# Ledger of designs, part 76: designed miniproteins, single chains, continued (3)

Each design is a single chain, and the fold is of that chain. pLDDT is the mean over its residues in the fold that is shown.

## One batch from the design tools (miniprotein)

Design m10629
Fold by ESMFold2-Fast:
Structure m10629 (fold): chain A 115 residues (1-115)
Amino acid sequence: NPVEEFRKRLEELKELVKNGDRKRALELLREMMREAGLDEDEVVEAAEKLTPEQLLRVLELTEEFLDKLLEHPDDLAGNGRHGSELLSTLTDEAAREVLLALFGAASKAVEEQNK
């Protein structure tokens, strides 16, 4: 199940960040980006600029986005507005870049599940 796998990776990423294992956290993020077909190098570079607190907030917002997306997977406009609202809570450009990439990865996981 692509969504279940994505949720498990988000939880693992949160634990690595909480435990101060920054190197493993960034490697897991790179793997998630690569599997989603996104630019892993640009996303990891942005994530390296974030504090653990900022990165945890990005991961929490990713989970909020995924939960809403799963409730209404066919509501592209509503999900887009919700994503924009979540992004607007962040003032750091690097945090917004990482969150946008994770939204893309989450959306891909939901699309793969619904095939």
Scores: mean pLDDT 85

Design m10630
Fold by ESMFold2-Fast:
Structure m10630 (fold): chain A 76 residues (1-76)
Amino acid sequence: AEAHYQAGLEARAAGDLESALVHYGSALVADPDYAEAAYNMGLVHLELGDRHGARYAYELAAPKIPEARKKLEELA
């Protein structure tokens, strides 16, 4: 989970948004409660213009990350 999350952060920093989504998705497969991976996945979806993907990812993060709830309000 951690290794995939870190790989996702590195891919996003490099501007490789598609690779970032793959790595964050892998982190969530390994740990479905990995709220930080879900939150960052939502940010990447917004950068790609995918509001539906962002909403889904933020809903996964919302129980543990108050910032994800704020993002959901902004998408409503």
Scores: mean pLDDT 80

Design m10631
Fold by ESMFold2-Fast:
Parts: structure tokens; C-alpha cells; sequence
Structure m10631 (fold): chain A 73 residues (1-73)
């Protein structure tokens, strides 16, 4: 009950969309202004923490970690 059960379903759908559209989303993120990039990195780091806390599949964790690393370049 303390964990957002609805967020788990939304998270899975979001992760599948992210995986399928990784290259396109990365290209859009790289073209964003510095402020937008900083916010996106912060949001992705929060998502990464959530995925790890919920024992999400390692594939999703790796996907977000790689995406953050690419934006930080």
C-alpha cells in the first residue's frame, strides 16, 4: 500500500516504450538545452532509484544507466 502499485504498471509500459524508442529519445535529449538536460538527468536518476528499489529487471536498470551516461557526455 505504501508503494505506488499503479506506478508499477505505468513504469512497465513506459520502460517498454523507452526501450523501443531509445535512439530517438536519446537524439531528442542530446538536442535539449542545458537546463532541460539537467532536469531530465535528475528525473532519470529518480526513475533509476525507483527501478532498483522495486527489483525491476536488470535490462531496464541498464537501459536507464546507459541513457543517463550518454546524456552526460
Amino acid sequence: MELPVLSQEELLEGMEYFKKNKEKLLQQALQADPETKARLIADLEQLLALLKSQNAPQEYIDLIEEFIAEIKK
Scores: mean pLDDT 74

Design m10632
Fold by ESMFold2-Fast:
Structure m10632 (fold): chain A 72 residues (1-72)
Amino acid sequence: MGSEDAVKVAEVLIEKRRAAPSGSTVTLSIKELAKQAGVSQSSATKSAKGFAANGAVKLENGKVTIENVTAP
Protein backbone atom coordinates (compact mmCIF):
# COMPACT_ATOMS: atom_id res chain seq x y z
CA MET A 1 0.00 0.00 0.00
CA GLY A 2 0.98 3.69 -0.30
CA SER A 3 1.90 3.83 3.41
CA GLU A 4 5.52 2.90 2.62
CA ASP A 5 5.57 5.59 -0.08
CA ALA A 6 4.21 8.08 2.49
CA VAL A 7 7.23 7.34 4.73
CA LYS A 8 9.63 7.93 1.81
CA VAL A 9 7.87 11.21 0.95
CA ALA A 10 8.01 12.30 4.62
CA GLU A 11 11.76 11.57 4.74
CA VAL A 12 12.35 13.79 1.67
CA LEU A 13 10.28 16.61 3.20
CA ILE A 14 12.16 16.37 6.53
CA GLU A 15 15.56 16.33 4.74
CA LYS A 16 14.62 19.33 2.57
CA ARG A 17 13.46 21.28 5.61
CA ARG A 18 16.68 20.46 7.50
CA ALA A 19 18.83 21.51 4.51
CA ALA A 20 16.97 24.82 4.06
CA PRO A 21 18.04 28.04 5.86
CA SER A 22 16.18 28.78 9.10
CA GLY A 23 12.99 30.76 8.48
CA SER A 24 12.95 30.10 4.73
CA THR A 25 9.93 28.66 2.89
CA VAL A 26 10.58 25.30 1.21
CA THR A 27 8.39 24.46 -1.79
CA LEU A 28 8.63 21.38 -4.03
CA SER A 29 6.55 20.30 -7.02
CA ILE A 30 4.80 16.91 -6.79
CA LYS A 31 6.99 15.79 -9.71
CA GLU A 32 10.21 16.74 -7.87
CA LEU A 33 8.96 15.23 -4.60
CA ALA A 34 8.08 11.94 -6.36
CA LYS A 35 11.49 11.82 -8.08
CA GLN A 36 13.43 12.46 -4.87
CA ALA A 37 11.35 9.99 -2.82
CA GLY A 38 11.57 7.34 -5.55
CA VAL A 39 7.78 7.00 -5.81
CA SER A 40 5.17 7.65 -8.50
CA GLN A 41 3.59 11.11 -8.84
CA SER A 42 0.22 9.60 -7.82
CA SER A 43 1.76 8.19 -4.59
CA ALA A 44 3.48 11.53 -3.90
CA THR A 45 0.15 13.35 -4.43
CA LYS A 46 -1.70 10.99 -2.05
CA SER A 47 1.03 11.37 0.59
CA ALA A 48 1.06 15.17 0.21
CA LYS A 49 -2.74 15.30 0.61
CA GLY A 50 -2.43 13.28 3.83
CA PHE A 51 0.27 15.59 5.19
CA ALA A 52 -1.77 18.66 4.17
CA ALA A 53 -4.78 17.28 6.08
CA ASN A 54 -2.53 17.13 9.19
CA GLY A 55 -1.22 20.68 8.65
CA ALA A 56 2.35 19.51 7.97
CA VAL A 57 2.38 20.97 4.42
CA LYS A 58 0.31 23.09 2.07
CA LEU A 59 -0.67 21.52 -1.25
CA GLU A 60 -1.51 24.09 -3.96
CA ASN A 61 -1.58 23.51 -7.75
CA GLY A 62 0.76 20.48 -7.55
CA LYS A 63 3.20 22.28 -5.25
CA VAL A 64 3.98 21.23 -1.67
CA THR A 65 5.08 23.91 0.82
CA ILE A 66 6.63 22.59 4.03
CA GLU A 67 5.01 24.02 7.17
CA ASN A 68 5.90 21.75 10.16
CA VAL A 69 6.97 18.32 8.86
CA THR A 70 9.05 17.55 12.00
CA ALA A 71 10.85 20.52 13.45
CA PRO A 72 12.04 21.35 16.98
Scores: mean pLDDT 75

Design m10633
Fold by ESMFold2-Fast:
Structure m10633 (fold): chain A 100 residues (1-100)
Amino acid sequence: MFLSEEEVKELIERALEVEGPLDEEGQKEIDLLLKGSKLRQLVEDYKEGKISEEEFRERATNELGLSQSLVDEIINSKTEEEFLEAVRKAFEELRKQIYA
């Protein structure tokens, strides 16, 4: 089961209570983990039929900033292998956005 964005935030806040204030690198790592967790949740909800293709497309592009072509690649994947490769590319795009 994927963690919700709220559950990830709660875990991050708990970690921050122990370690004190984050530097810029630590903040970027947390931002990547949060966005990555949200992508995992959206992908799982879409695969389980909890959200529509249209909602997945809108949220992945507008909330996560993923390219429309990559979202289309995820939606149009016909095999598990194609699907996993498309999701891997999406994580790499998120990483590039945060570490660019």
Scores: mean pLDDT 72

Design m10634
Fold by ESMFold2-Fast:
Structure m10634 (fold): chain A 78 residues (1-78)
Amino acid sequence: SRAARVAALKEGAYRVGNVLGALVARGELTEADVEDALKTLLSYLRREHNLSDEELEEIRAAFLRGYEEGVAAGRDLA
C-alpha cells in the first residue's frame, strides 16, 4: 500500500539521518554535506514516488529526528 511505502521510506530516512549525524559529530562530514544529501534525497523521492508535500515533510522530519539523535550519540562517544 502507499501508506506502507511511505512508512518504509520514513524508517529509511531516519536511519540515514542517524548515521550521517554520527559522522558529523565525529568530524567526518560537514552539516552542509548533510543538507545537500537531504535536499537530493527529497528531490529524488518527489520525482520517483510521486509523493505529496505532506508525505515529503513527514520523511524530512524522520530524517532530521534521526540526524539529531545521531549527533547526540556521536558526541556522547567522543
Scores: mean pLDDT 87

Design m10635
Fold by ESMFold2-Fast:
Structure m10635 (fold): chain A 84 residues (1-84)
Amino acid sequence: AAPSPEDLEAARLIVQARKYLENGDYEKAVELAEQAVKLARSPALKATGYRLIAEAYKNLGDEEKAEKWRQEADRLAREAGVTA
C-alpha cells in the first residue's frame, strides 16, 4: 500500500530535521523531529524521529534527555519486530 499522507509528511520533516542536525542547529532539529513523531503512524518512522531527538540532545549536552529518547527509539524498534 502507498504510505499515508501523515507518514509522507513525517518523512519530509525527518529529512529536514537531519539537515538541521548536520548544520549544528540542534534545537530546530528537535522541533522538527518532534513534529514528525507526532504525525507518524509507522513505528519505524517514530523510532527514526526519536533517534534524531536523542542525537540532538546529546549534542546539546543534555545526557538525561538523550538517553530517554534513545530508549524510546530502541523500544519502538523492538516492538516493530525484526524483518523476516
Scores: mean pLDDT 83

Design m10636
Fold by ESMFold2-Fast:
Structure m10636 (fold): chain A 62 residues (1-62)
Amino acid sequence: TEEEYKEVLEAASRANRAGALVRVTRLEDGKVKVEIVSLSAAAKPEVEELLEKAKRYNEAVG
């Protein structure tokens, strides 16, 4: 849903604030693609949360 998409974007924002550089792209089929451009150890938990939320979002889209 649009609310779940916002949760993915908020998780990406948190990961970026923690020191990672991540990109989230919404694909034509409605699924999201997450790219980790750079990662610091300090941002690992936020990146893991982002990946989990993106996975759940993609499963809900079908």
Scores: mean pLDDT 80

Design m10637
Fold by ESMFold2-Fast:
Structure m10637 (fold): chain A 93 residues (1-93)
Amino acid sequence: MELLEEAKKLKEKAIEAARQGDIDTAIKHLDQIIDLAEEALRAGDRETAKEIAELAVEAGMEALRLNPDMPLEDVLRLIGLILRAIGIILDAE
């Protein structure tokens, strides 16, 4: 699926931004991955939605791991996005 390929590229961009300490850009790309997962879910493609949402969880967890000293506000933003992605995975089951 084209959506899955785009999500994989966004995951790479999110992790690269996180590696450089650019949390706002990492969050932006993570939010875009979640939007793609929600689009796949709305289209009835539960398998693709689950795969994309799993990429969002992986990207968010890696961003947290790479930036242990980030402000609490940014930690909560990332956790919120990870929880949204987990919700999509559960809805896709």
Scores: mean pLDDT 88

Design m10638
Fold by ESMFold2-Fast:
Structure m10638 (fold): chain A 77 residues (1-77)
Amino acid sequence: EKEEIIEITNRAVALALRRIGDALDEGIKSGNREEMDKRLKEVNEENVRWFKEIDNALKESIDKARELLDQREAELA
């Protein structure tokens, strides 16, 4: 079960980092510092909510946390 928690944590962190990377890429592409700062703020707020969601799901069950991860990862594909 500890190995499953590590897997879920690593996937959650990877998703959060991907969102930050995407926001930086969009910001650079826009050439607009204010737009980049706005998008980074939005992503930080999304990541805070995301970690709360995954933590709550994990408290319910490993399967629930995996379902949430699968759904959120698919949204980025």
Scores: mean pLDDT 82

Design m10639
Fold by ESMFold2-Fast:
Structure m10639 (fold): chain A 82 residues (1-82)
Amino acid sequence: SDEDLLRRVSELVLEFHQLRDDLRAGRLSPEQFEEGATRILEELRRLIEQSTDPEVRAILQTVLDSMEAEMRLTLEEQRARE
């Protein structure tokens, strides 16, 4: 259901933020963060493809675009510090 789909998206967002926090705390390497974040983005893309509701698809696309931008900025931040 779209409700179950939105729940899974919320879990993916929390997983992404946890990876970013772990990276910033030094518990995760930039390479491990990139690997984990890429897997999350790939799963989110699959969820978008599975949704038939245009409103839900638009929300998920916004989440995907935001997470892709956050991943890019986070990796740029890490490269600038190293």
Scores: mean pLDDT 86

Design m10640
Fold by ESMFold2-Fast:
Structure m10640 (fold): chain A 87 residues (1-87)
Amino acid sequence: MKELRFHTLRLLTDESMEEAARRALQLVAEMTGERVRVLIVISRSRPDAEVVAQGLKALFLEAGAEAVGVADDSEEEIAAARAEVLA
């Protein structure tokens, strides 16, 4: 069986959409031939966070990720979303 790879992409408050997309595309390139699940962590301080997260989620799913989760930047939310994505 192929080993499951888990990736976390944390969106920073001061990070541009261009930089976030560049990091996501690097992960997408690494997904070829792998079993991959992704957690997207957003900052609640970022006004475009939900729109950006949904766009990146769609991109990862189209690239072949088995599951994609979205969480805010609290440790409790991250832990819950991580458990759901890895279930």
Scores: mean pLDDT 74

Design m10641
Fold by ESMFold2-Fast:
Structure m10641 (fold): chain A 90 residues (1-90)
Amino acid sequence: EEEFEFTAKPEPGGVVTTSIVFDSKGNKAVYARAFGAPATVTVTNLKTGETKTVRLAPGETWTWSPSGEKISDPFKGIGDPVVVSAPPPP
């Protein structure tokens, strides 16, 4: 079973929600959405070492299925979203 490590780097004033979702075959996939500011999200598939980086605009939603299967509903069967805040300004 595939497990992911993901990091979010929202710009100041922004928040990113990330979660593990499931594709049409029950494989783990990644969900991310940015709020308030742009964010960069990096995801690593721990089984394969594959890494994907995406830049999200405020309000933009992104999903990635490393298995290549369809994600029918990114909110179906997920755990609670993980909220990542921007680091404090200098």
Scores: mean pLDDT 68

Design m10642
Fold by ESMFold2-Fast:
Structure m10642 (fold): chain A 98 residues (1-98)
Amino acid sequence: MRKPVYKMLIEVETETPELLEQFREAVFELGERLGISHIEQIGDSGTFVVYAETEELLLKFFEAVQELAKKLGARIVKVSLGPVSEELVELPESFLKE
């Protein structure tokens, strides 16, 4: 089976930890709805790493995340999008390095 091919790192800032928790729940719900492979939150800083099989899916997910940020008053500080190597062997290492 093919592992996730792309990953996106999203950094968000909120006025309060409570708003960050609400944003996290909504982000995870979107991931389930859109068929995202995996989502991780790094600490309480608002850093999320999202893994998906296609770049199109990650971009669609990011558009939904931007709408959530707008509704909740969260600020997206940084976004990084990285394609994975064409070789499947490279993908597991990229997935596991965090």
Scores: mean pLDDT 70

Design m10643
Fold by ESMFold2-Fast:
Structure m10643 (fold): chain A 78 residues (1-78)
Amino acid sequence: MIRIAGNVLSIEGNIVTVLASDGYRYRLRVDEESAKLLRPGQAVILELEDRNSKKVIVEHPFAKATFEAELLSRERLP
């Protein structure tokens, strides 16, 4: 299991983009209720089973909430 800290960059409907401390941009699909918990600039923690996992657990530490997300893309920042 891999845990990565990040910040929400943008939210478009149920698609959330996170800038992670590992230097990657993660694009995630979440359910509508989970998307309502997030705002641009918020800190989150991403949990992946491994690098090939399409399932991501998103933790919102201040809301004390966790939810599942589908990994759509992972892009390294320049």
Scores: mean pLDDT 79

Design m10644
Fold by ESMFold2-Fast:
Structure m10644 (fold): chain A 78 residues (1-78)
Amino acid sequence: MTVAEVEARARALLEEYRRLAGENWGSLKRSPAANMTEEQRAALRARIEALLAEPLFAQLPVEVQVELSHLLGELGLP
């Protein structure tokens, strides 16, 4: 897997997260995960954790790394 392939997977995951977050995406008052089921949150957490475990993840643009880490935190909120 190349850095470009890992970045493409990361960006695709961010788009899926944005799609599932709906109106809560970009909100400063609500978690993006607020409208997700527990099953959807668990599936996204697993996918983000798998990406963070990729050896080439550290070579992705810093903004992509930061955004995925932030969203992982949002998925863990009650």
Scores: mean pLDDT 72

Design m10645
Fold by ESMFold2-Fast:
Structure m10645 (fold): chain A 81 residues (1-81)
Amino acid sequence: MSVETISTILSQHTTASASEIDTLATALSPLNLEPAAIVVAARKYNQSPNLETFLAWLSSPDAALELDVLAGVEDIKRAVA
């Protein structure tokens, strides 16, 4: 997914500044996440809006797996609603 697309999704789901959104989008782009996972990432950032801590978590091998699992749960909720 492009950095531009990720930035657009993040801007719709977080109150972070434009510079923070650009940094987050750049960090998320190499993880090759689906749009639902980007939304989950935005929600996680909103719970504890600290850019340094969030970027450190994203560098862990567990981050992409956690985001994929949570995105799958959101897709199931949408299907049954």
Scores: mean pLDDT 73

Design m10646
Fold by ESMFold2-Fast:
Structure m10646 (fold): chain A 80 residues (1-80)
Amino acid sequence: MEKVLEAGQKIVEALVEKIAEESSEEVAKKVKKVAEEYKEDPIKALKEMAKLLKEAGDEKMAELAEAAAKHYEDLEKDAK
């Protein structure tokens, strides 16, 4: 269980880093705040990040966040 949570947290961290490289500083700050707020719930963090990115008009990064959320959901399913 804990290893799956750690994997999810690393996925969130990698996505935050990618958004910081590809998006504006303002969007990166908002995404980092969401990641910190939901660090114990990676699925929720990734879904909220995807929503933020769509609202900011960054559809490509939003799709990446949605794909990451699905990947983590599959990891949780395999761990159960």
Scores: mean pLDDT 78

Design m10647
Fold by ESMFold2-Fast:
Structure m10647 (fold): chain A 95 residues (1-95)
Amino acid sequence: MKLIEELEKLIEELREAVKKKDLEKVQAKLAEIGRIIYKLMEKLEDKEPILKLLEEIDKEVERIGDAKTDEELQKALERLLEKLEELLELIKKLS
């Protein structure tokens, strides 16, 4: 369960970066999170629920890039964090 603990830590670090509006740290933490999720998925028999949630996460990442206002950016970042927490809980249930 070390990978799940690493994912939890990275999501908390991402939350701190979001609060500080540090977009460089947000991008760095998202890359690390993606790497851990990829490793976790290799061990799972049923990947379909996770793939659906990852599709939703990808849409929020796209909204972050497309955000034209601080309000749009903040809402996209908050939705991204919510979807990542849902993904973490789903992985815990499937593991």
Scores: mean pLDDT 80

Design m10648
Fold by ESMFold2-Fast:
Structure m10648 (fold): chain A 74 residues (1-74)
Amino acid sequence: SSMQQQQALQQAQQRGQDAMRDVQRRLEEVAREVGASVDAVRDALTDAGIAGEAPSFDAMLELAARRVREELER
């Protein structure tokens, strides 16, 4: 039924929103720990992702945090 299809779509949207909130929270946490802006961490994460330098999101986030920290120490 169309109702079951709509419920599945709503559940998928909710899961997507929850995942986005978790990513945002993690970016804010890392930014606070490194002493940088969320934008700086996100930009470094994007650069690491484009370069394909890490096997997972967690590894990319660690790489981004390290690079932002190194830039701040200059």
Scores: mean pLDDT 74

Design m10649
Fold by ESMFold2-Fast:
Structure m10649 (fold): chain A 71 residues (1-71)
Amino acid sequence: MYQIPEPLSPETQRRILRAIEELLERREGLSDSEKAAKLAAAGIALSIGASVREAAEIAGLSPAAVSRLIR
């Protein structure tokens, strides 16, 4: 009934989210690619079922910025 949003297992998804989080923490200057990566990380986290707060924490964004992705 529901579509599978991505073909990856939940364990693989968690590993990807963790890797993205750690890569974003490693970077201090925001390039266009890093801005895109932050938004993508937040979107993926929300798709997996993370809360707005959790997605914001993972992506290094404010909860307000993550809420804009939902709207």
Scores: mean pLDDT 63

Design m10650
Fold by ESMFold2-Fast:
Structure m10650 (fold): chain A 69 residues (1-69)
Amino acid sequence: SSAEAAKNLAKVLKDPRAAAILAGLLGVSIETLKEVQKLLEAGDEEGARELTGASAEDIAKAAQIALSM
């Protein structure tokens, strides 16, 4: 869900190492991750997909992986 993805991404953005890992996994900048968080908080899953090439579910999963490393 967009809410789960937004929650996981918010945790990632508070951890500089996790943010760098997630940015690398999605092929985007950390600045783009901040915009994606705003979109997911607003429930704009399609906007987040356009910026990342990934679904909200895939973003949530990738964020969880980044946080577990």
Scores: mean pLDDT 86

Design m10651
Fold by ESMFold2-Fast:
Structure m10651 (fold): chain A 56 residues (1-56)
Amino acid sequence: AENLKKSIEFLEKQKKINEELIADPSVPDSVKETYRKNLEKIKEQIEKLKAELEKA
């Protein structure tokens, strides 16, 4: 449970960083596309880990 909570916290932090980078006007659109794809994967991972935490 503790390790899952720490993993979720880490991913939530990464999610926030990617969202801020996507919102940054100095970041090129091609780079933003990579961050958007990364965000989708992070969101999926967070949901999966939250489901595992609820099962534990």
Scores: mean pLDDT 81

Design m10652
Fold by ESMFold2-Fast:
Structure m10652 (fold): chain A 90 residues (1-90)
Amino acid sequence: MIEELKKKKNLDAAKEAIQLAIEHIRSGNVEEAKEYLKVAIEIVKTIKGNPELKQQAIDAINKALEALDKGDYETAIRQLKVALNILDNL
């Protein structure tokens, strides 16, 4: 349901995309997880909020994408949890 998240473009949609990415990583669906994370970055760029916290959230998601490319799924999930915590403070 990635298309519904793209339409919402709000904080809840960004957090939902990250949470779905975590579930896909745990299920071994790495390519699907990457697509959800790209959508999360796109949404975070468009929502209203503190620009420094938005950039920190995007940086954490990018670190998760880099970890996925290296097969480091534990680091990827950890970085996504960091991103969720940052977004909770927007």
Scores: mean pLDDT 86

Design m10653
Fold by ESMFold2-Fast:
Structure m10653 (fold): chain A 69 residues (1-69)
Amino acid sequence: AADAADAEASRYASEIVKKTNEIIQELEKVLDDPLEILTRASLKTAEENKELGARHGRAQVEADRLRAA
């Protein structure tokens, strides 16, 4: 049970990294200015990671609860 919750938390952490990389790649595809890419990527990753971070946090709390029995 705890291992399943840890896997869920790890999955959300991986999704955060994947989403961040996708945002940067998409911006690089349509923008040529490195500073504009960085600025827009920072804003988009902050917004996307807010939601995924909340889901990761919930999964981690559940994992901790199951480990505590």
Scores: mean pLDDT 70

Design m10654
Fold by ESMFold2-Fast:
Structure m10654 (fold): chain A 95 residues (1-95)
Amino acid sequence: KIEEKIRELAKELGLSDEFVEDLINSYEETVPKEEALYLTLVVLEMLNLIANSPASDPLTTDMEVLDRLIEKYKKEKNEKLVKAAEKLKKELEEQ
């Protein structure tokens, strides 16, 4: 289910299966596989929002994109995606 969403979104973004697998594997070093899949989906959703932002209203900061995704996931009541997006936001604040 979630793996299918990841593959479809990656395909739309022109990303290779190898890139997606590497991203999942990198997160699996610190979190369980299911959480790594949610983290990967959030990253792909961020890339999709950035790619489809109008030039006159750019979602150009990763933090702004993450805040919008967190609100979206809260409305959808998807707690796993909310937690994944909040984790990525915290990691970006430390860079």
Scores: mean pLDDT 77

Design m10655
Fold by ESMFold2-Fast:
Structure m10655 (fold): chain A 61 residues (1-61)
Amino acid sequence: INSVEEAQLEVIKDMILNDASDKELRLLLINVLGLSQEQADAILAKKDDKDAVIEEVEKAF
């Protein structure tokens, strides 16, 4: 991960930890990380376990 990708990942992790809405996280995953709607929805299905969501986001980079 380069410094720009690392900064983007950190912003997404902060949003997850601060209980950002599913809509906001979905838009970020699709528009920033280039994930499909299905991939974003699969990650967000784990939202009750923030560590699991962060792990899936890290795998997508």
Scores: mean pLDDT 74

Design m10656
Fold by ESMFold2-Fast:
Structure m10656 (fold): chain A 109 residues (1-109)
Amino acid sequence: SREELEAEIKELLDKLVELAKTLSLEQQHELAEQLEELVRKFGKDNLEVQETLGIALIVYAVEKRFNESPLKAIELLAEAILLALPHLSEEELEELLEELKALLERIQA
């Protein structure tokens, strides 16, 4: 059950990162902001997640400054979520999975 939840979350994150490449710049920024919120919610008190989030935010600031697509920031934010998975309860994994499913559906609309 935990292994199945982690595998489904990894698959959804991979789909979101790939989908990001086909989105408008405005939608890419929305996705980056939503992924940041998920990292902050599920990555609390984990040093590796906090470090990866910090790097992602620096990369995002640089991409914004040069009017570049935030694809690298999105990739790093997804990595931060993946790093959080071993530290989450099964209940938290189920909550994260549902939030990622909702995000994918919203982005595709």
Scores: mean pLDDT 88

Design m10657
Fold by ESMFold2-Fast:
Structure m10657 (fold): chain A 83 residues (1-83)
Amino acid sequence: KTQELNEKLDSIIGKDSKLWARFVGAVIREMADNPELANVDKSDIEAYKKAIYELYRRAALRVGLSEEQAEAVGKLMADSVEE
């Protein structure tokens, strides 16, 4: 499933640099608007993954991606957390 989600993310954003720039800006805005998520202890991997999921999911919705795409993006980004 993770491999399929990675391919889906690449097909959605990987080839549109302007959409990527907007998406990154949306993530930064979601962090500013949600200090409780931004203040999560990064050594608490479970809490940090949950925060990343919510931030990226909301950012994807903000730039006009579908609910399904937003959920997939959030899950992919949470799964990429290595701390």
Scores: mean pLDDT 72

Design m10658
Fold by ESMFold2-Fast:
Structure m10658 (fold): chain A 80 residues (1-80)
Amino acid sequence: MLSLEELKEEIVKEFKEKAEKLVEAYKKGQLSLEEAKKLMEDEIEHFLKVMKEKNVPEETIEEVKKELEKIKKEALKEME
């Protein structure tokens, strides 16, 4: 079973990889900016839900949310 720190690291890594794939797909004309933004927002919501279901402390969930929102913001800037 993953520790809380390992779970945080895996979620951040997985989301970063997904954001990078969405940036690449946008640059190739495979999806719109609106679609990429929605997919990133849906993924953040999914990770927050999974953490809540696993009884992760609220402070840890907020920390991860901030990191994922930062990754989303950086990816969206690269698409503009």
Scores: mean pLDDT 83

Design m10659
Fold by ESMFold2-Fast:
Structure m10659 (fold): chain A 65 residues (1-65)
Amino acid sequence: MEENVKFLLEAIETYLWQSKDPDEKKREEAIKNARDLIAEATRISGSEELGQNLQKKLDRHMEEL
């Protein structure tokens, strides 16, 4: 996995954690940031499978909210 993609994955994990914040504004910002980073990681890696995997992770997290 490329170094840049690894950094984005770690940032996405951080935002997914923050998406459970009781503050509505922080939650919305975290979800938006996670989506933006997933799109960027998919584009940089050129891997549709990676993008789909990250999207499933976000979707699962959103379903638990």
Scores: mean pLDDT 74

Design m10660
Fold by ESMFold2-Fast:
Structure m10660 (fold): chain A 91 residues (1-91)
Amino acid sequence: SMQEAIDRILEELAKQFGPLEVIRLLYEIESILNKEGKTDVAREVTRLVLRYLLNKDPEALEEAKAIVRKNLSPETQERVLALLDKIEELL
């Protein structure tokens, strides 16, 4: 499945570009978004964070944060933005 492919990419990235904690944080973000039925948002945020990790492109992380602010409730925005900030701090 596409989810299994994403999980494999995240595992490979953790070995080359970031700590395993980044993968845990991405999984937590995905879990939060899937519980709210925002699977398209989860996919897009994951894609942008992977772009940030692979290309060291801070614009991709800012785009991910903008998508979160536009598409989620204020309470869920606060939770997801805090996790994205923690990913940024680890790099």
Scores: mean pLDDT 80

Design m10661
Fold by ESMFold2-Fast:
Structure m10661 (fold): chain A 82 residues (1-82)
Amino acid sequence: MPTQEEIDVETDVALALIQAAVARLYASRHELSPEAKKILDELIKHVDEAVKALEAGDYETARKHVEKAFELFRKLNEIEKK
């Protein structure tokens, strides 16, 4: 059975995947600024790397990428509020 820390990382990766899906759906309906597009691309890249790390059992690398994805999602929301 996975540890509580491993379950927490898996939960965070799932949340990051949902946030990336929401951001992609928003981008499909709205033209993003160049800055927002760059942040979205970085967000997707970090989420993909977190999933790969998780699949490889590298929970430490997955955690680092998911933390970066959460930061990028917050940044994207700040830019697009205007």
Scores: mean pLDDT 82

Design m10662
Fold by ESMFold2-Fast:
Structure m10662 (fold): chain A 61 residues (1-61)
Amino acid sequence: STEEVLEEVYEELAPSLSPAERAALERLKRWMLRNREVATREQVRTMALALADLVRWHQAR
């Protein structure tokens, strides 16, 4: 299920993320579940990493 895929990606990535990056990933997870978005594990991982990179870029300024 989408929920299982989101949880797997979160579990994989969360230990390497800052609190701000984890918060952004949690918001993405909630948004996808709320809007019933369907995505593969690889698509979710790609989106999560891109979001983490964006948060990291913002924090570096």
Scores: mean pLDDT 75

Design m10663
Fold by ESMFold2-Fast:
Structure m10663 (fold): chain A 68 residues (1-68)
Amino acid sequence: SLTEEVEKLLEENKDLPVAEVMRKVLQFLYDKKRWKVARKVADFWLDNPDASLEEFREKVLEIVKEEE
């Protein structure tokens, strides 16, 4: 599922800065042609530039689960 793939991506990149994790998540979603999901993730980041990695991961997984 998309949720499982995103969760794995987040786990594999947990040691990277939040901005780099964000970039990888968006690139992954664009590569999967999930543009609507990618837009929602990007909108969250734009609205919450100071979000922690934990907050970002939680919200990304919430958005992805809502689209599945």
Scores: mean pLDDT 82

